Designed miniproteins, single chains, continued (2). Designs and how they scored, part 76

Each design is a single chain, and the fold is of that chain. pLDDT is the mean over its residues in the fold that is shown.

## One batch from the design tools (miniprotein)

Design m6627
Fold by ESMFold2-Fast:
Structure m6627 (fold): chain A 71 residues (1-71)
Amino acid sequence: MLTVTVTDTSIRQLSENRTEVTLTGTSNEDGKPAVVTATVDSGDTFRTVVTKESLVSGKRETLFQHEAPAP
């Protein structure tokens, strides 16, 4: 289970249909600084993507990705 000890949080609206939440902190997988970004897109489809990026190595991995029809 991935756990990030959060030291900074940013929420921003990128467009009418897109919101981004960025959590900066320390990853429990390697004890190093990491950024977790969750992006929610709505419009024609409802799409959620959660991505982790290591601030030391620049390695990026997708933790969760899902698409559903808009309600």
Scores: mean pLDDT 69

Design m6628
Fold by ESMFold2-Fast:
Parts: C-alpha cells; sequence; structure tokens
Structure m6628 (fold): chain A 77 residues (1-77)
C-alpha cells in the first residue's frame, strides 16, 4: 500500500495540478486501497474537480482526469 501511494504521489506531481486536486487524488487512492470502494474514491475526485472547475483551464481539467485514471490503475494493482 505505501509503495503504491508513493507512485501515486509521483504521478500527481508530474501532472502539474493545483495542490487541492493533488491531495484529493492521493486521498481517493488511499480510500480505494483501504476499502476497495471505487464509488467512494470516485466521489472524492469528482468533488475536488467540481471545486476546482472555476479556476482550472480546459487543458488542466483534461490532465486531472488523465492523472485520476493513472491513480486508479496503480491502486488496482
Amino acid sequence: AEEILERVREVVEEAGLPEEVKEALIEAARTYLETGDGEAAEKIVLEALAKAAGVLSDEEVQRAWEAAGRVFALANE
């Protein structure tokens, strides 16, 4: 779990996203690893993206979705 969370942090840092979105992606990954509840993890990501939607460019929103996909792929290992 800890090794996967370290890889998640690397992916999130490389995406160049705001700190609030980074924290949400890490929290979603931790939730999924601890509970196996993909719906709870997805809700964390959706709420963070909704809060950031007014300040993110379309390109940053796209990067956030791509990073979320990578995070969930890593958490499912």
Scores: mean pLDDT 75

Design m6629
Fold by ESMFold2-Fast:
Structure m6629 (fold): chain A 103 residues (1-103)
Amino acid sequence: SLERLKELIEKLKSDDVRVRFEAAWEIAQLPEGTEAPEELVETLKEILKNDPSVLVRQAAAVALVRLGVDFKEVLSLIDSLTDPEKETVKGVVLAASLKKRVR
């Protein structure tokens, strides 16, 4: 529901790494092409760029793909980062893309 998506946006902004991870992971488990507010997509992109936790960044990258953001755009965004763990994040996005193609 729209109200649940707003709650998830709030959780993504939490100072608690576990709360951010659980919110991003819940978004990543939503049905492919779920309608998302622009704020949710922008919040996930911000997390992908700047979150100190590689696990939270991985979950945000998968969530973006599941929300219907072009996987190539997500990969391009990751490639533009100076993140030393970016190859690990890319691997998770590629794996999520492969599962999407089987469905």
Scores: mean pLDDT 78

Design m6630
Fold by ESMFold2-Fast:
Structure m6630 (fold): chain A 95 residues (1-95)
Amino acid sequence: SEEVEKKLKEILSEFSETGDAKEFLKKITELLKKPYPEVPEQETALDQLLAGLMVLLGYKIEEVEEFLNTSSTEERNKKISELLKEIKEEMLKLS
């Protein structure tokens, strides 16, 4: 759906300007019709976003913590891109 792609781009653009990971995750959870992901507070907005997206897609907290403790910034950015692709695919299935 072009409308799903447009909404996702708008949410991503807002995050790029504000760094508000909690608002991003709230909007994504509303579109997916899922509960808000419960994750510990992270040091950066990017890590907060990554942790939230991982939990939202069914990763366990232990897997999230291991990834954040072992990954580079480049690996985290790549993981976010992969998770956002999966989120888009789930949104399209709900449309």
Scores: mean pLDDT 82

Design m6631
Fold by ESMFold2-Fast:
Formats: C-alpha cells, sequence, structure tokens
Structure m6631 (fold): chain A 81 residues (1-81)
C-alpha cells in the first residue's frame, strides 16, 4: 500500500541519515578505538529512539531495520580489532 511504502521510506531515511552522521564521526576519530565504540553505541541508541518515535517500539519493520543496522555495526567494530 502507499502508506506502507511511505513508512518504509521514512524509516529508511532515518537509518541512512544516522549512518551518514556516524560515518563522519568515525572518520574523525579513526585512531581512537574506544571513542569509535562509544560513538557507535550512542548512534545505535539514538537510532532506536528515532525509529520508536516514527513507527512505535513494536513496529516489525523498524525492529528489523534496527537489528540489521546493529549487526552491520558490530561486524564493523570486530573488523577494527
Amino acid sequence: SAATRARAATLSDIVNRRLLELSKKVKENKDDLEKVKKIIEESLAELKRELDRAAGPDDPMARTLYAATEKELQKFLESLE
């Protein structure tokens, strides 16, 4: 439905905006692993809050997008060790 597509676009935009901001902060702090970990943790917390605000805390699409984003960022952190 049009409503489902609009919701998907909104949630995708939230994720993409957060990842773009995260990428900039990580690039500026690439030599400080502990700071990078904190930046990622804070960005994930903000992403969860934004997705909860946009779709509600139990929205399946928002939860799926959050889980996928968290998994990718965890893989990224593991690649730095």
Scores: mean pLDDT 83

Design m6632
Fold by ESMFold2-Fast:
Structure m6632 (fold): chain A 70 residues (1-70)
Amino acid sequence: DIKPDKCKDAANVFKDFKPADLSCSEKRNLALQVCCDPELIPVEALPKSESPCPPDLAKKIENYYQQHCQ
């Protein structure tokens, strides 16, 4: 399982979770799902006046995997 507290640093999303059988794109999609899924994100990570998925966080995850999976 990916821990939501790791989502704030895209490089550390999988630091404590090593999915041996997932491709880079699958890891990226899973990280985005975990970090942007309102059921899995802690309430402290959600801005009270904004959408559940912080755009900066999603962009950091996408940029990380764009650079390391391309």
Scores: mean pLDDT 53

Design m6633
Fold by ESMFold2-Fast:
Structure m6633 (fold): chain A 79 residues (1-79)
Amino acid sequence: SSLLEELREKIERLPELDVEEAAKVLSEIAQKAQQLSAEEQREVGELLREAARRTPDPEVALYAEITAAELFELADQQE
């Protein structure tokens, strides 16, 4: 999916961002990921957890983990 690749690129840059830019990117990821399949939403969630582990800023890492949890929940609710 073109959207999945776009979100993957945004997530890969997350450890380089400050808190304000990270919050904007995470908000955009959360909104756009609603258009993805359950399988792709789980993939985005896994990528966010991986990025959180690589992020030096604990606040950015926490927000990424929260966003990942929300996407896993959304995927589980898909029919």
Scores: mean pLDDT 86

Design m6634
Fold by ESMFold2-Fast:
Formats: C-alpha cells, structure tokens, sequence
Structure m6634 (fold): chain A 64 residues (1-64)
C-alpha cells in the first residue's frame, strides 16, 4: 500500500540522519524496488509521479 511505502521511506531516511539528502535519495531509489513488494513500489511511484518525484520528496524530507 502507499502507506507501507511511505512508512518505509520515512524509516529509511530517519535511520540515516548523517547521510546527505542526495545520498539518502539515491539509497531509497536503489532499495525501494528490492525491499518493497511490486504493488507497494508502484503505488509509491504513482503517489509521487515517478522516480524523480520520489527522489525530490526524499531530499526535501532529509533537509527538514
């Protein structure tokens, strides 16, 4: 579900507070298709538009 994907993204970012926003965004993009179910990953991408939209959100989240 989108909620599971969002929780995974937030947990992944929160676990790595000393990574640069760009590094954690790259990590999220690399790991999401491996660690999330295909349905959850597709729902997450649809929520942010595409991989770039997800990356932009992760950067903004890490900078907050």
Amino acid sequence: SVEEGLAWVEDTVAARPHLSPEDVAALVLARAPQELSPATYEALLAHYGDEQGLADYVVALAEA
Scores: mean pLDDT 83

Design m6635
Fold by ESMFold2-Fast:
Structure m6635 (fold): chain A 99 residues (1-99)
Amino acid sequence: RIAALWEQILAETDEARVQALFAEGLRLSGMPDALIDMLLALSAGELDLADVPLDEALAAFEGVRRFAAQVPDPEARERLVAIAEAAIARLREEKARLA
């Protein structure tokens, strides 16, 4: 169940494990694995932004932000929203820089 997954994210203190559980949540939402891997690398600052499809990544994180609003646990919801908003801000800055 999605609620059980978010409880695991809330209880997890290892950032790498949190990222793995977040990726599982995105997979349950129907997001393609390749896009999930790209978004996680971007969030961690490990992805070369020169080759990122910025509009697709922005749409995907906006989708994650909307999904996060439906998470029943408020702490898990705030964590997911924060991750999505940080990634969106970075993608918007990169898009503006490339303009």
Scores: mean pLDDT 64

Design m6636
Fold by ESMFold2-Fast:
Structure m6636 (fold): chain A 66 residues (1-66)
Amino acid sequence: GPGAEAARAGAARGPRAAASTAGSSMWGKLQNGDEEGAAIGREGAAAGTPEAGARGSYLGAQGSGG
């Protein structure tokens, strides 16, 4: 439910800064290697990344907070 989004936003916000730097760099290496043409499965993984997930969860937390 909406309460879960607030919890996810909190967790994502904490590691977001560190994970975004490390995760983005590491993820960039994988993508830069030669993995273009991402399928639906890859989009799911990208959405699960700390950067994408953190943003979405944060927005939900603010909305549910009302």
Scores: mean pLDDT 45

Design m6637
Fold by ESMFold2-Fast:
Structure m6637 (fold): chain A 88 residues (1-88)
Amino acid sequence: RLDELALRLMDLARKLAQTPAKSKEEAEKKNAAITHLVQAAMLLRRGDLEGALQHVEEAIKDLEPLKEELPEIYKELEEIREEVRELL
């Protein structure tokens, strides 16, 4: 159900935007991840699973340095990546 995955990605983007950054570098990584999550959600709604997966993977890479600080967000994003892969 692509709409449910797209909504989950948008919810993560919103949660990231509402979480205060502890540094300028953290803010840049969060903003990059938010951009990728929004793009992934848009691509899922278009049925572009390969494009969506690429943007989810880029968001995971952007958030990897923050994995210890944002473990729940990072874990949910990894779960979404696996669900998108299963749809391919």
Scores: mean pLDDT 85

Design m6638
Fold by ESMFold2-Fast:
Structure m6638 (fold): chain A 100 residues (1-100)
Amino acid sequence: MTELMRAVLRRSLALLQELRDRSKNPELKAILDELIARVQAAVDAEDFDGAFDLIVEATNRVNELQLKNPKDKDTLEANMTLGSAALALATLKVSAKKEA
């Protein structure tokens, strides 16, 4: 289970890093910079529950930003990426709890 959660988080971080580097929206860059650093620290500590909570929080923040900037494709892509990561992690978390 831990390796699957780590794989999902590593893939998500790589996509978010690419979006951060490409985006010209300073608010999106700030959200992604903070999220990338905090999620990486949580993964290094094997705090996958904390990493999940950070991704959910960031999804809400990026969704609010998307509502302010509906034509920003990078913000939309970040919102979709975070939503997919949150769903994958929620599924793995539920599966881990049932196996315990």
Scores: mean pLDDT 80

Design m6639
Fold by ESMFold2-Fast:
Structure m6639 (fold): chain A 74 residues (1-74)
Amino acid sequence: SSLRKEVEKLLEKAKELTKQLKDPSVQQLALTTIRLLERQFAAATTDAELRALKDLLEQAIKIIEAIIKHEKES
């Protein structure tokens, strides 16, 4: 479905963003979070689960982008 493809794209984007994190401990925390969401996506069977995963990934991406910005300013 189109919703599954949207979640897959967000997972790819989130993983790529984690590579931009400079601090290894922060990168590991972000990777752990994204891997948990990836496992939930593999188990997801309903549109409600996919919508929730999309929303959670969009928020995780925003947080990771904010951390990247702060690391560049430090």
Scores: mean pLDDT 87

Design m6640
Fold by ESMFold2-Fast:
Structure m6640 (fold): chain A 70 residues (1-70)
Amino acid sequence: SLAALQARIAALQREVAEIDEEIKKIDEEIKKKGFATPSEELKKTLLEFVRGVLEAEIERLQAKIAALQA
């Protein structure tokens, strides 16, 4: 249903927001000490990858809603 698709998009957007906050915290720690550790670089890379997957899913669901409303 349209409502179920909208609810799924909202849930995915919340997950993206949580990832953005985690990336922000990592960036703030790097800025404070002036260097990134290998573990911070790896964690940030993994978070950015997951964010990209979630954004692609949001885009797919938004396209499906647009098709249903056409």
Scores: mean pLDDT 89

Design m6641
Fold by ESMFold2-Fast:
Structure m6641 (fold): chain A 60 residues (1-60)
Amino acid sequence: DARRRVLLVAGAWLATHPLTDEQLERIAKRRNIPLETVKRMVDEARRHAAEGVAAVKAAE
């Protein structure tokens, strides 16, 4: 699933480079995409990556 793969890669990047609400607004304006859509995509990507990261950290 190409969409899932993109979200996982984006989520991993976001885990190391978290974006602020201000940065998300800036991205939304530049890409002409609704802020709500950008936030949802970022949250989905973070959720997928965070679950994996949290499991690894809990095991440490």
Scores: mean pLDDT 65

Design m6642
Fold by ESMFold2-Fast:
Structure m6642 (fold): chain A 70 residues (1-70)
Amino acid sequence: AKPFTVSPANPKVGETVTVTNTGDEPIAVFYNGKFLGILKPGESLTFVPTEAGTIELVGKGFYESIDVYA
């Protein structure tokens, strides 16, 4: 299983997105190359995407990208 959840699963511009770290290692969160924050285990971050693009999650030996749809 992936050490995070994203809600909704298919993020869209103008809708609130929640990213949660469900793993045991910190995860850095980026949106279209902009740093949003570091999520410790069990932490969540919420934001509203303003443009289509990608949410990037970076951790220890871990990289995931999630598309944001218009």
Scores: mean pLDDT 87

Design m6643
Fold by ESMFold2-Fast:
Structure m6643 (fold): chain A 62 residues (1-62)
Amino acid sequence: DAEKKAEQAKEDALALARELRLSEAQGRVLVDEVGRFYEKLGLSEKAEEVERELAAELRRII
């Protein structure tokens, strides 16, 4: 299931960001990579939303 794989990637990225003290540049790369992964799975509409959600979460912890 593409959606399940995408959600796992998002959760793993959030967990990684919370556990590691990422730089702003590292956080931006992580957001971009997760978004591209959603796009590769055919979830392009959700990719933009996920990128915004991840960017907001990373802004809180960075």
Scores: mean pLDDT 77

Design m6644
Fold by ESMFold2-Fast:
Structure m6644 (fold): chain A 85 residues (1-85)
Amino acid sequence: GFSLYKLKITFSKTIKQEVVQNLANQIIKSLKSISGVKGALIVNVSSTEISLEVLAKPSDKDKIIEAVQKIVKDYDVKSITLDKL
């Protein structure tokens, strides 16, 4: 079955709003390409944080984290969390 998760990415430094919005859009596109992801929705975007709700199979949690890490690799990331809602 699918579970609803909160994906939260926190940055150690302030990022320009246009850049953070582009990162959020890239993350959504990447997550939707994973077969075990049924949906993803942006909840919040700020200069230090991106939050999404992701409807996914529990077995695909690692793939979700890996996809996010690849997109944000060039930024100072403080934390990436994926918590069941």
Scores: mean pLDDT 88

Design m6645
Fold by ESMFold2-Fast:
Structure m6645 (fold): chain A 65 residues (1-65)
Amino acid sequence: SLMDEVKAKIADIIATKSEEEAEREIVRLYIEFADYLENVEGASKEEVDKKLKELSAFARELMAK
């Protein structure tokens, strides 16, 4: 799924980048993903917010390890 692909990119960023670089890359990825969901898939704000919240929780769990 697209969510699994984005999660894989987040995991790779966290594993390979410094904390500062990882934060910048992840924020950029969130912006790109939100734009794709809204403008390509026509997702509602509620759907976008829910998916971004899931990705944010995933990233926080990985960074806490």
Scores: mean pLDDT 83

Design m6646
Fold by ESMFold2-Fast:
Structure m6646 (fold): chain A 81 residues (1-81)
Amino acid sequence: VVSEEGVLDYPTYVQYEWVLGKLTPGTTFTLNLSVDVSGGTAEVLFFGEKTPVKATISGKKVSFTVPDGKTEGMLVVKVPK
């Protein structure tokens, strides 16, 4: 899996972004982060979709199920301040 990290600092939250490629459809994908994102929200927008899928946060880990036929997406994590 190829990922690129982006960080955006907003007044009420910090937003982290990763571009995800070469995902395996039907599997659970887990991304290990350098930062603790507990208390935040995580969503993945898969390529070609209009609505993001909610991901699960566990400390520094974010996990989600890759839908059938999907191999690319963007993970967005928002952590409140």
Scores: mean pLDDT 78

Design m6647
Fold by ESMFold2-Fast:
Structure m6647 (fold): chain A 93 residues (1-93)
Amino acid sequence: VEELLERARELAQKAIEDPSLINEQLEEVSRIANELVDRDKEAALKAVGYKDKIIQKAKEYYKKDWDKIRERSRPSAEDLLKVGKEVDEMLKS
């Protein structure tokens, strides 16, 4: 338990220092929090706290591109609908 909490703290600190590693470190801290839920609820809550700090840093670091990163540039139904309307407008002329 204590070793997992220390690991989660170190990962959170590293993510704060180097935001390029946020995704990898966030995934690992999430795994630690999930494992701790079965062993120690108080320790699990602390691990969630470290996860929240990583998420906060991610939002700051990727602020301008957060939505693009989250969507990974996959065409959404909304994007396809916008393109369809644009084509319709061109044909209407």
Scores: mean pLDDT 62

Design m6648
Fold by ESMFold2-Fast:
Parts: C-alpha cells; sequence; structure tokens
Structure m6648 (fold): chain A 99 residues (1-99)
C-alpha cells in the first residue's frame, strides 16, 4: 500500500506531535522528494521532532540542521539521502514499467 504525501504527513504529525503548519509543510515537501532541498528540509523536521526539539518552519535548511544535535544531524542527512534515492528508484521503476 502506497501512502499519499498527505496520509504520510498526517501519520508523522500524530507520532511526532507536529503542529498543523508542520504537517502541511511535510505534505508539501513529501509531494516532491526529487528536489534535494525538499528532501533535506523534510528530513530535518522529522529528525528534530523525533528528538523532541522545536524548530521554526521559517528557518533555512542550514539553520534547521545547525539546531539538531550531532546525532540527529547525521540521522537527518541519512534520511534526506534515503528520500532522494527512493525518489530516483521510483522514477527508474516507472520508466521500466512504461517500456
Amino acid sequence: MILTPKETAEILGKKLNLSEEEVKELERLLSNLEDEENARRAAAIISARAEGLEVKLDMSVEELYERLSPRAREGARGLAELFLETAERKKKAEEILKK
């Protein structure tokens, strides 16, 4: 079962106690994970909230990463890379299925 970006953001919002604004931002970011900035921002928000840190959505990606603990920062980088790899694999699978 493939969850929509909206469903994924709502599930993460409940588990991580995200605000309505953070849930909407995650839905927007998860809708285009092929964008490196979107992948990095989504990973930073998820990692910060999983660690119980407060982050403001008006912060730059760089500021979000600086506010993370060293461990959460490494986790966020890994998660962003996973998002980009997953988006690329999905694109390649869709191209194969169309041939």
Scores: mean pLDDT 74

Design m6649
Fold by ESMFold2-Fast:
Structure m6649 (fold): chain A 81 residues (1-81)
Amino acid sequence: SMLRRVITMERLSDTTARVTIEAEDGSSREYILTRDYVDPELLAELREYQARFEEQLARAGPEERERALREAQEGRVVVLE
């Protein structure tokens, strides 16, 4: 079965953001990004989610694509594994 994940980015300051990765089972992990440092493990994971999101957009219908892009603009990305 496809596992759904929700990635949320919240700007905390000009130099700091919070990234939350939530799984379908309700489990979540939080990371703090700074202007001068990003955890390499988080960076690798976010790159994988970006690639998955791009694949999903390529396969999505127009309405689904528009909704996904709107949500991403609001700081929320949904990916399926």
Scores: mean pLDDT 79

Design m6650
Fold by ESMFold2-Fast:
Structure m6650 (fold): chain A 77 residues (1-77)
Amino acid sequence: MEAEIQAALDRAVAGGPEERRELFREASLRVLEAAETMDKEEAERINEELMKELREELEKHASEEEKKRLAEVEAEK
């Protein structure tokens, strides 16, 4: 799992926002699958670390325009 996450992370960094979103979804599914066989507490810790790492990578590469678009959609609705 760790090696898979690292490889996916490298691809997301090299790719675009679409790739980063796919990575986020893929990672979440992997954590959920692991949680079925692992202790819930351990799964939560892994999920939190994964989320933090993904968040940092997304913030490094996320454009200000994407943030503005999300804010506009929420403001208009």
Scores: mean pLDDT 61

Design m6651
Fold by ESMFold2-Fast:
Structure m6651 (fold): chain A 61 residues (1-61)
Amino acid sequence: SELQARVDELSAEIDRIAAKPVKTEEDRERFGELVSEIARLELPRAVDYAIERNKKRVAAA
């Protein structure tokens, strides 16, 4: 999905920053932005998954 591709792209950038032997202030700010963006993208998916799981459980009862 587009969402997964975006998360993978952001994770790859995080890995590149983490691999640097010396991190600049800009690298640290960017790292924080990337982590926040992934959390923002993943939180709605986790919520939607929980709702659908509960809905299927209720329908099966």
Scores: mean pLDDT 76

Design m6652
Fold by ESMFold2-Fast:
Structure m6652 (fold): chain A 67 residues (1-67)
Amino acid sequence: SAAVEAELRALAAELERLEREGVLAVIQGDYDRAHALAAEMRARLRELAARLGVSEETVRQRLHEIS
């Protein structure tokens, strides 16, 4: 549905932002921050998967399809 697609696009944009912040944290040697950002990305994937009633892998596949 259009609503699900909008939620997936919003999550995709947020994950891209968190990934860029994580890369910068690694470059700066801030591994605690990098680990925290990775955990946040996983938590967001789990939350959307639970909300949609699907697996995390299904959410990742759908994110790839809309990118």
Scores: mean pLDDT 85

Design m6653
Fold by ESMFold2-Fast:
Structure m6653 (fold): chain A 68 residues (1-68)
Amino acid sequence: SEEEIRRLYEEAVQLFIDLLGRADLTDPAELARVREASELLHRIFQAYENGDLEEVKRLLERLRELAA
């Protein structure tokens, strides 16, 4: 549903904000992780705009693993 896709996208945005807020951007490994998360969030946004629920779920799982 539209509501489910929106909720998952909001979860992705919140995960990214939390990751960015706790990251040490002077550490090359942390900076690389934030860059990868940013790319995933961009792809999640594209899938969200296309109404592709399964792709949003797949990419969100990757973002969750990266944020753990």
Scores: mean pLDDT 88

Design m6654
Fold by ESMFold2-Fast:
Structure m6654 (fold): chain A 81 residues (1-81)
Amino acid sequence: MEEELERIVEAVEKGDLSGFEPDPNLLENYEKFIEKLQKLSPEEREKIQAFLDRLNALLDERGLTPEQRAAVLSRIFKALL
């Protein structure tokens, strides 16, 4: 799981999003992700939140389009499920 998340961050940092596509089920996967987060310990939630904060800052710095952001988030939620 963490290794996949690290690969996603590295791809965004390099600007290589060729393997990332928007998921039409993004909302469903997001809802499943939130449900899973509610079942985690506070420490595990803080770790995931810190990762998401770092990722969102990187996405903002790189100026990604809404479609590119959706593609990145789709892959992250799928990896965390």
Scores: mean pLDDT 75

Design m6655
Fold by ESMFold2-Fast:
Structure m6655 (fold): chain A 57 residues (1-57)
Amino acid sequence: KLKDLVKEAMKEVPPELPLEDRVQAAQVVLYNKYGVSLSQKHLLPIVQEVEEENLQS
């Protein structure tokens, strides 16, 4: 459920940004659109999982 929200938030984050900036952008989108407040350190592993799934064959 949370991972699905992060996946939706990542659609609005430019993939060319550095990982730190992508995590911060996802944090802002989650807060503004979904009312979810997460620290960047808790969000980082979820963002990495979402990106890994998108790259998996």
Scores: mean pLDDT 79

Design m6656
Fold by ESMFold2-Fast:
Structure m6656 (fold): chain A 96 residues (1-96)
Amino acid sequence: SQKQQIIAQMSAQIKAVLLEYLPDDQAARFVDQLTQTILDSLRAKLSEEVLLMHALSTIDFGVQQAVDQGLISEEQGKELIEKLKKIVKDGITQIS
């Protein structure tokens, strides 16, 4: 379906960005968690606003964990959050 294609494209873009900041294993876990949050929200037929809230919360949590673990700096964390939020917002608006 068109939705599945958009989700696959969004997941690929998220993974590409994460690999610039995180080791492969952490990047893979982050992509899986964020993609699953989006898929679960879509299956639950949540509104775009609520789906975005859950996805953005998952991004904030995952990036904060990476900063806390010393994998990236606070400044890199801010850049990563901005890039991931843009991809997710652009992808979800295409699905809605």
Scores: mean pLDDT 86

Design m6657
Fold by ESMFold2-Fast:
Structure m6657 (fold): chain A 66 residues (1-66)
Amino acid sequence: MEKAIEYLEKGDFEKALEEADPASRDIILWARAQGFSPKEIAELLRSAERVRKRAADNRAAARAAA
């Protein structure tokens, strides 16, 4: 994921698509079709990754709490 975001910040869609997993690739292609810039798409992917990480941390905390 991080490498795909870095390539989007550089404006390299081809490399970003190569480094992206299928779900992230679909997001990149969708956002590009909607007219988002590479920087805007990078921010969308960062936001999605932050949400996923927070959800995983919350699940781990819930299990630790018994």
Scores: mean pLDDT 74

Design m6658
Fold by ESMFold2-Fast:
Structure m6658 (fold): chain A 57 residues (1-57)
Amino acid sequence: MFAVALVDVHGPPGIIVSLKKGEIVEILKEYPDGTWLVRNKKGERGLVGSSYLKKIE
């Protein structure tokens, strides 16, 4: 399952994935606290708040 970033996201490397608005990421896991584990096109994995993303099919 994929999602698109609604806004630019910045965070510490290795914990939060940095994304640009419009970037497509793969959702690996959804956590009950509202964070998602995602992977970007470069293969980098990290956490991001689900409110910054929109699911796409």
Scores: mean pLDDT 78

Design m6659
Fold by ESMFold2-Fast:
Structure m6659 (fold): chain A 66 residues (1-66)
Amino acid sequence: MVTVEREDLKATLLRQYGDVSLVRTETGLIAVAAADGVRVTRKVSPGEQLVVERVGGEVKVTRVRE
């Protein structure tokens, strides 16, 4: 069976470009947060991806491992 593991990552704002924010995770990965309510999913390695969401004005980054 495929096991999906989720890990919340601490993110630091690097730059804001209008409605788009560039953030860096505590692991050194770069992610992009779009407008409020938009989920951005990015594959960072085989079987691993980042999910970036803006909730209540805060950027949340989650690492998902398949």
Scores: mean pLDDT 71

Design m6660
Fold by ESMFold2-Fast:
Structure m6660 (fold): chain A 95 residues (1-95)
Amino acid sequence: TDTLRQSLSQVNKIFNETLLKSETLSDEEKALLFIEALRQMAEIFRENGDDGLADYFREVARRAEELVKQGKYEEAILLVHQSYRDLVGRVLRRI
């Protein structure tokens, strides 16, 4: 839908900017940066009326933060990247 495409455009921008910023960072710093990006993406979905996607990204951010607390930075980063791929697949099914 048009609203979903608009939200995707905004979150794609955030994710790509986060990828660029992450290039020189440690795995810990990358994980924290991607977690912050997920929280921003959740707010965008909430503002655009997609509470389901907002709640999904909030939950992924919480799980990734728990992995960071355990020193599992690579697992946290992979979880964030997988959640973004799942979003793209979900949008492709609705377009």
Scores: mean pLDDT 82

Design m6661
Fold by ESMFold2-Fast:
Structure m6661 (fold): chain A 69 residues (1-69)
Amino acid sequence: SVEEAENRLKALQAEGDARIALMQKRVEIAKKNSPEAGKAMQAGLDAEKARYDAEINAAKTELERLKSE
């Protein structure tokens, strides 16, 4: 349903924002202790951002399709 799709999009946005913020803090800590650890954690953060962007885009596309039905 449209309402379920809207709720899913909202939940994905909130979850993504929270996780990215947490990972960003971990990257900052890692960079202070080791440049190598910092690079690895940054790569993980970049991958997580891409994953959430894809999920958000898919949810938006689904919502638009449901509204058109």
Scores: mean pLDDT 82

Design m6662
Fold by ESMFold2-Fast:
Structure m6662 (fold): chain A 90 residues (1-90)
Amino acid sequence: SELLEKATERARELEEEYKKTTDEKEKEKLLLEMAYLSGFILGYKYAKKYGKEEALAKAKELAEKAKENPELKELAEAFLKGAEEGAEAA
């Protein structure tokens, strides 16, 4: 649970940094980190409740839906990586 709490806190820190950032390149970097943490939180929570296989299946479903928008491809990939690592940590 502490791992989930730390991931959630880090996500909030990144959101605050994103609000303060004026550099477009840094904003892109922050969005990728936020996508990864969103995936991590989802993967961890779903793996705890339903098991790792079910968590990964759910993450893939969400990422595939996001990839229908080409602009979200890299964010969807970061999210999937986070979800795999979150599920493994659960």
Scores: mean pLDDT 86

Design m6663
Fold by ESMFold2-Fast:
Structure m6663 (fold): chain A 61 residues (1-61)
Amino acid sequence: ELVKKIAETLKKLAEEHQSRADELNRKARELLGTPEAIKYAVEAGEHLAEARRLQKLADEL
């Protein structure tokens, strides 16, 4: 089913964004107390938001 394939692709993309967010959050924690940590935390938040958006899209299909 085409719809099922699209949902699977969106879930895979969501997983990729989640993995990137996790990596950036680890880096932010390592640099706690520095301005650089804020940049990594913000970027991680953006990837996490995108992962959740893609997952929701897949669930709505």
Scores: mean pLDDT 85

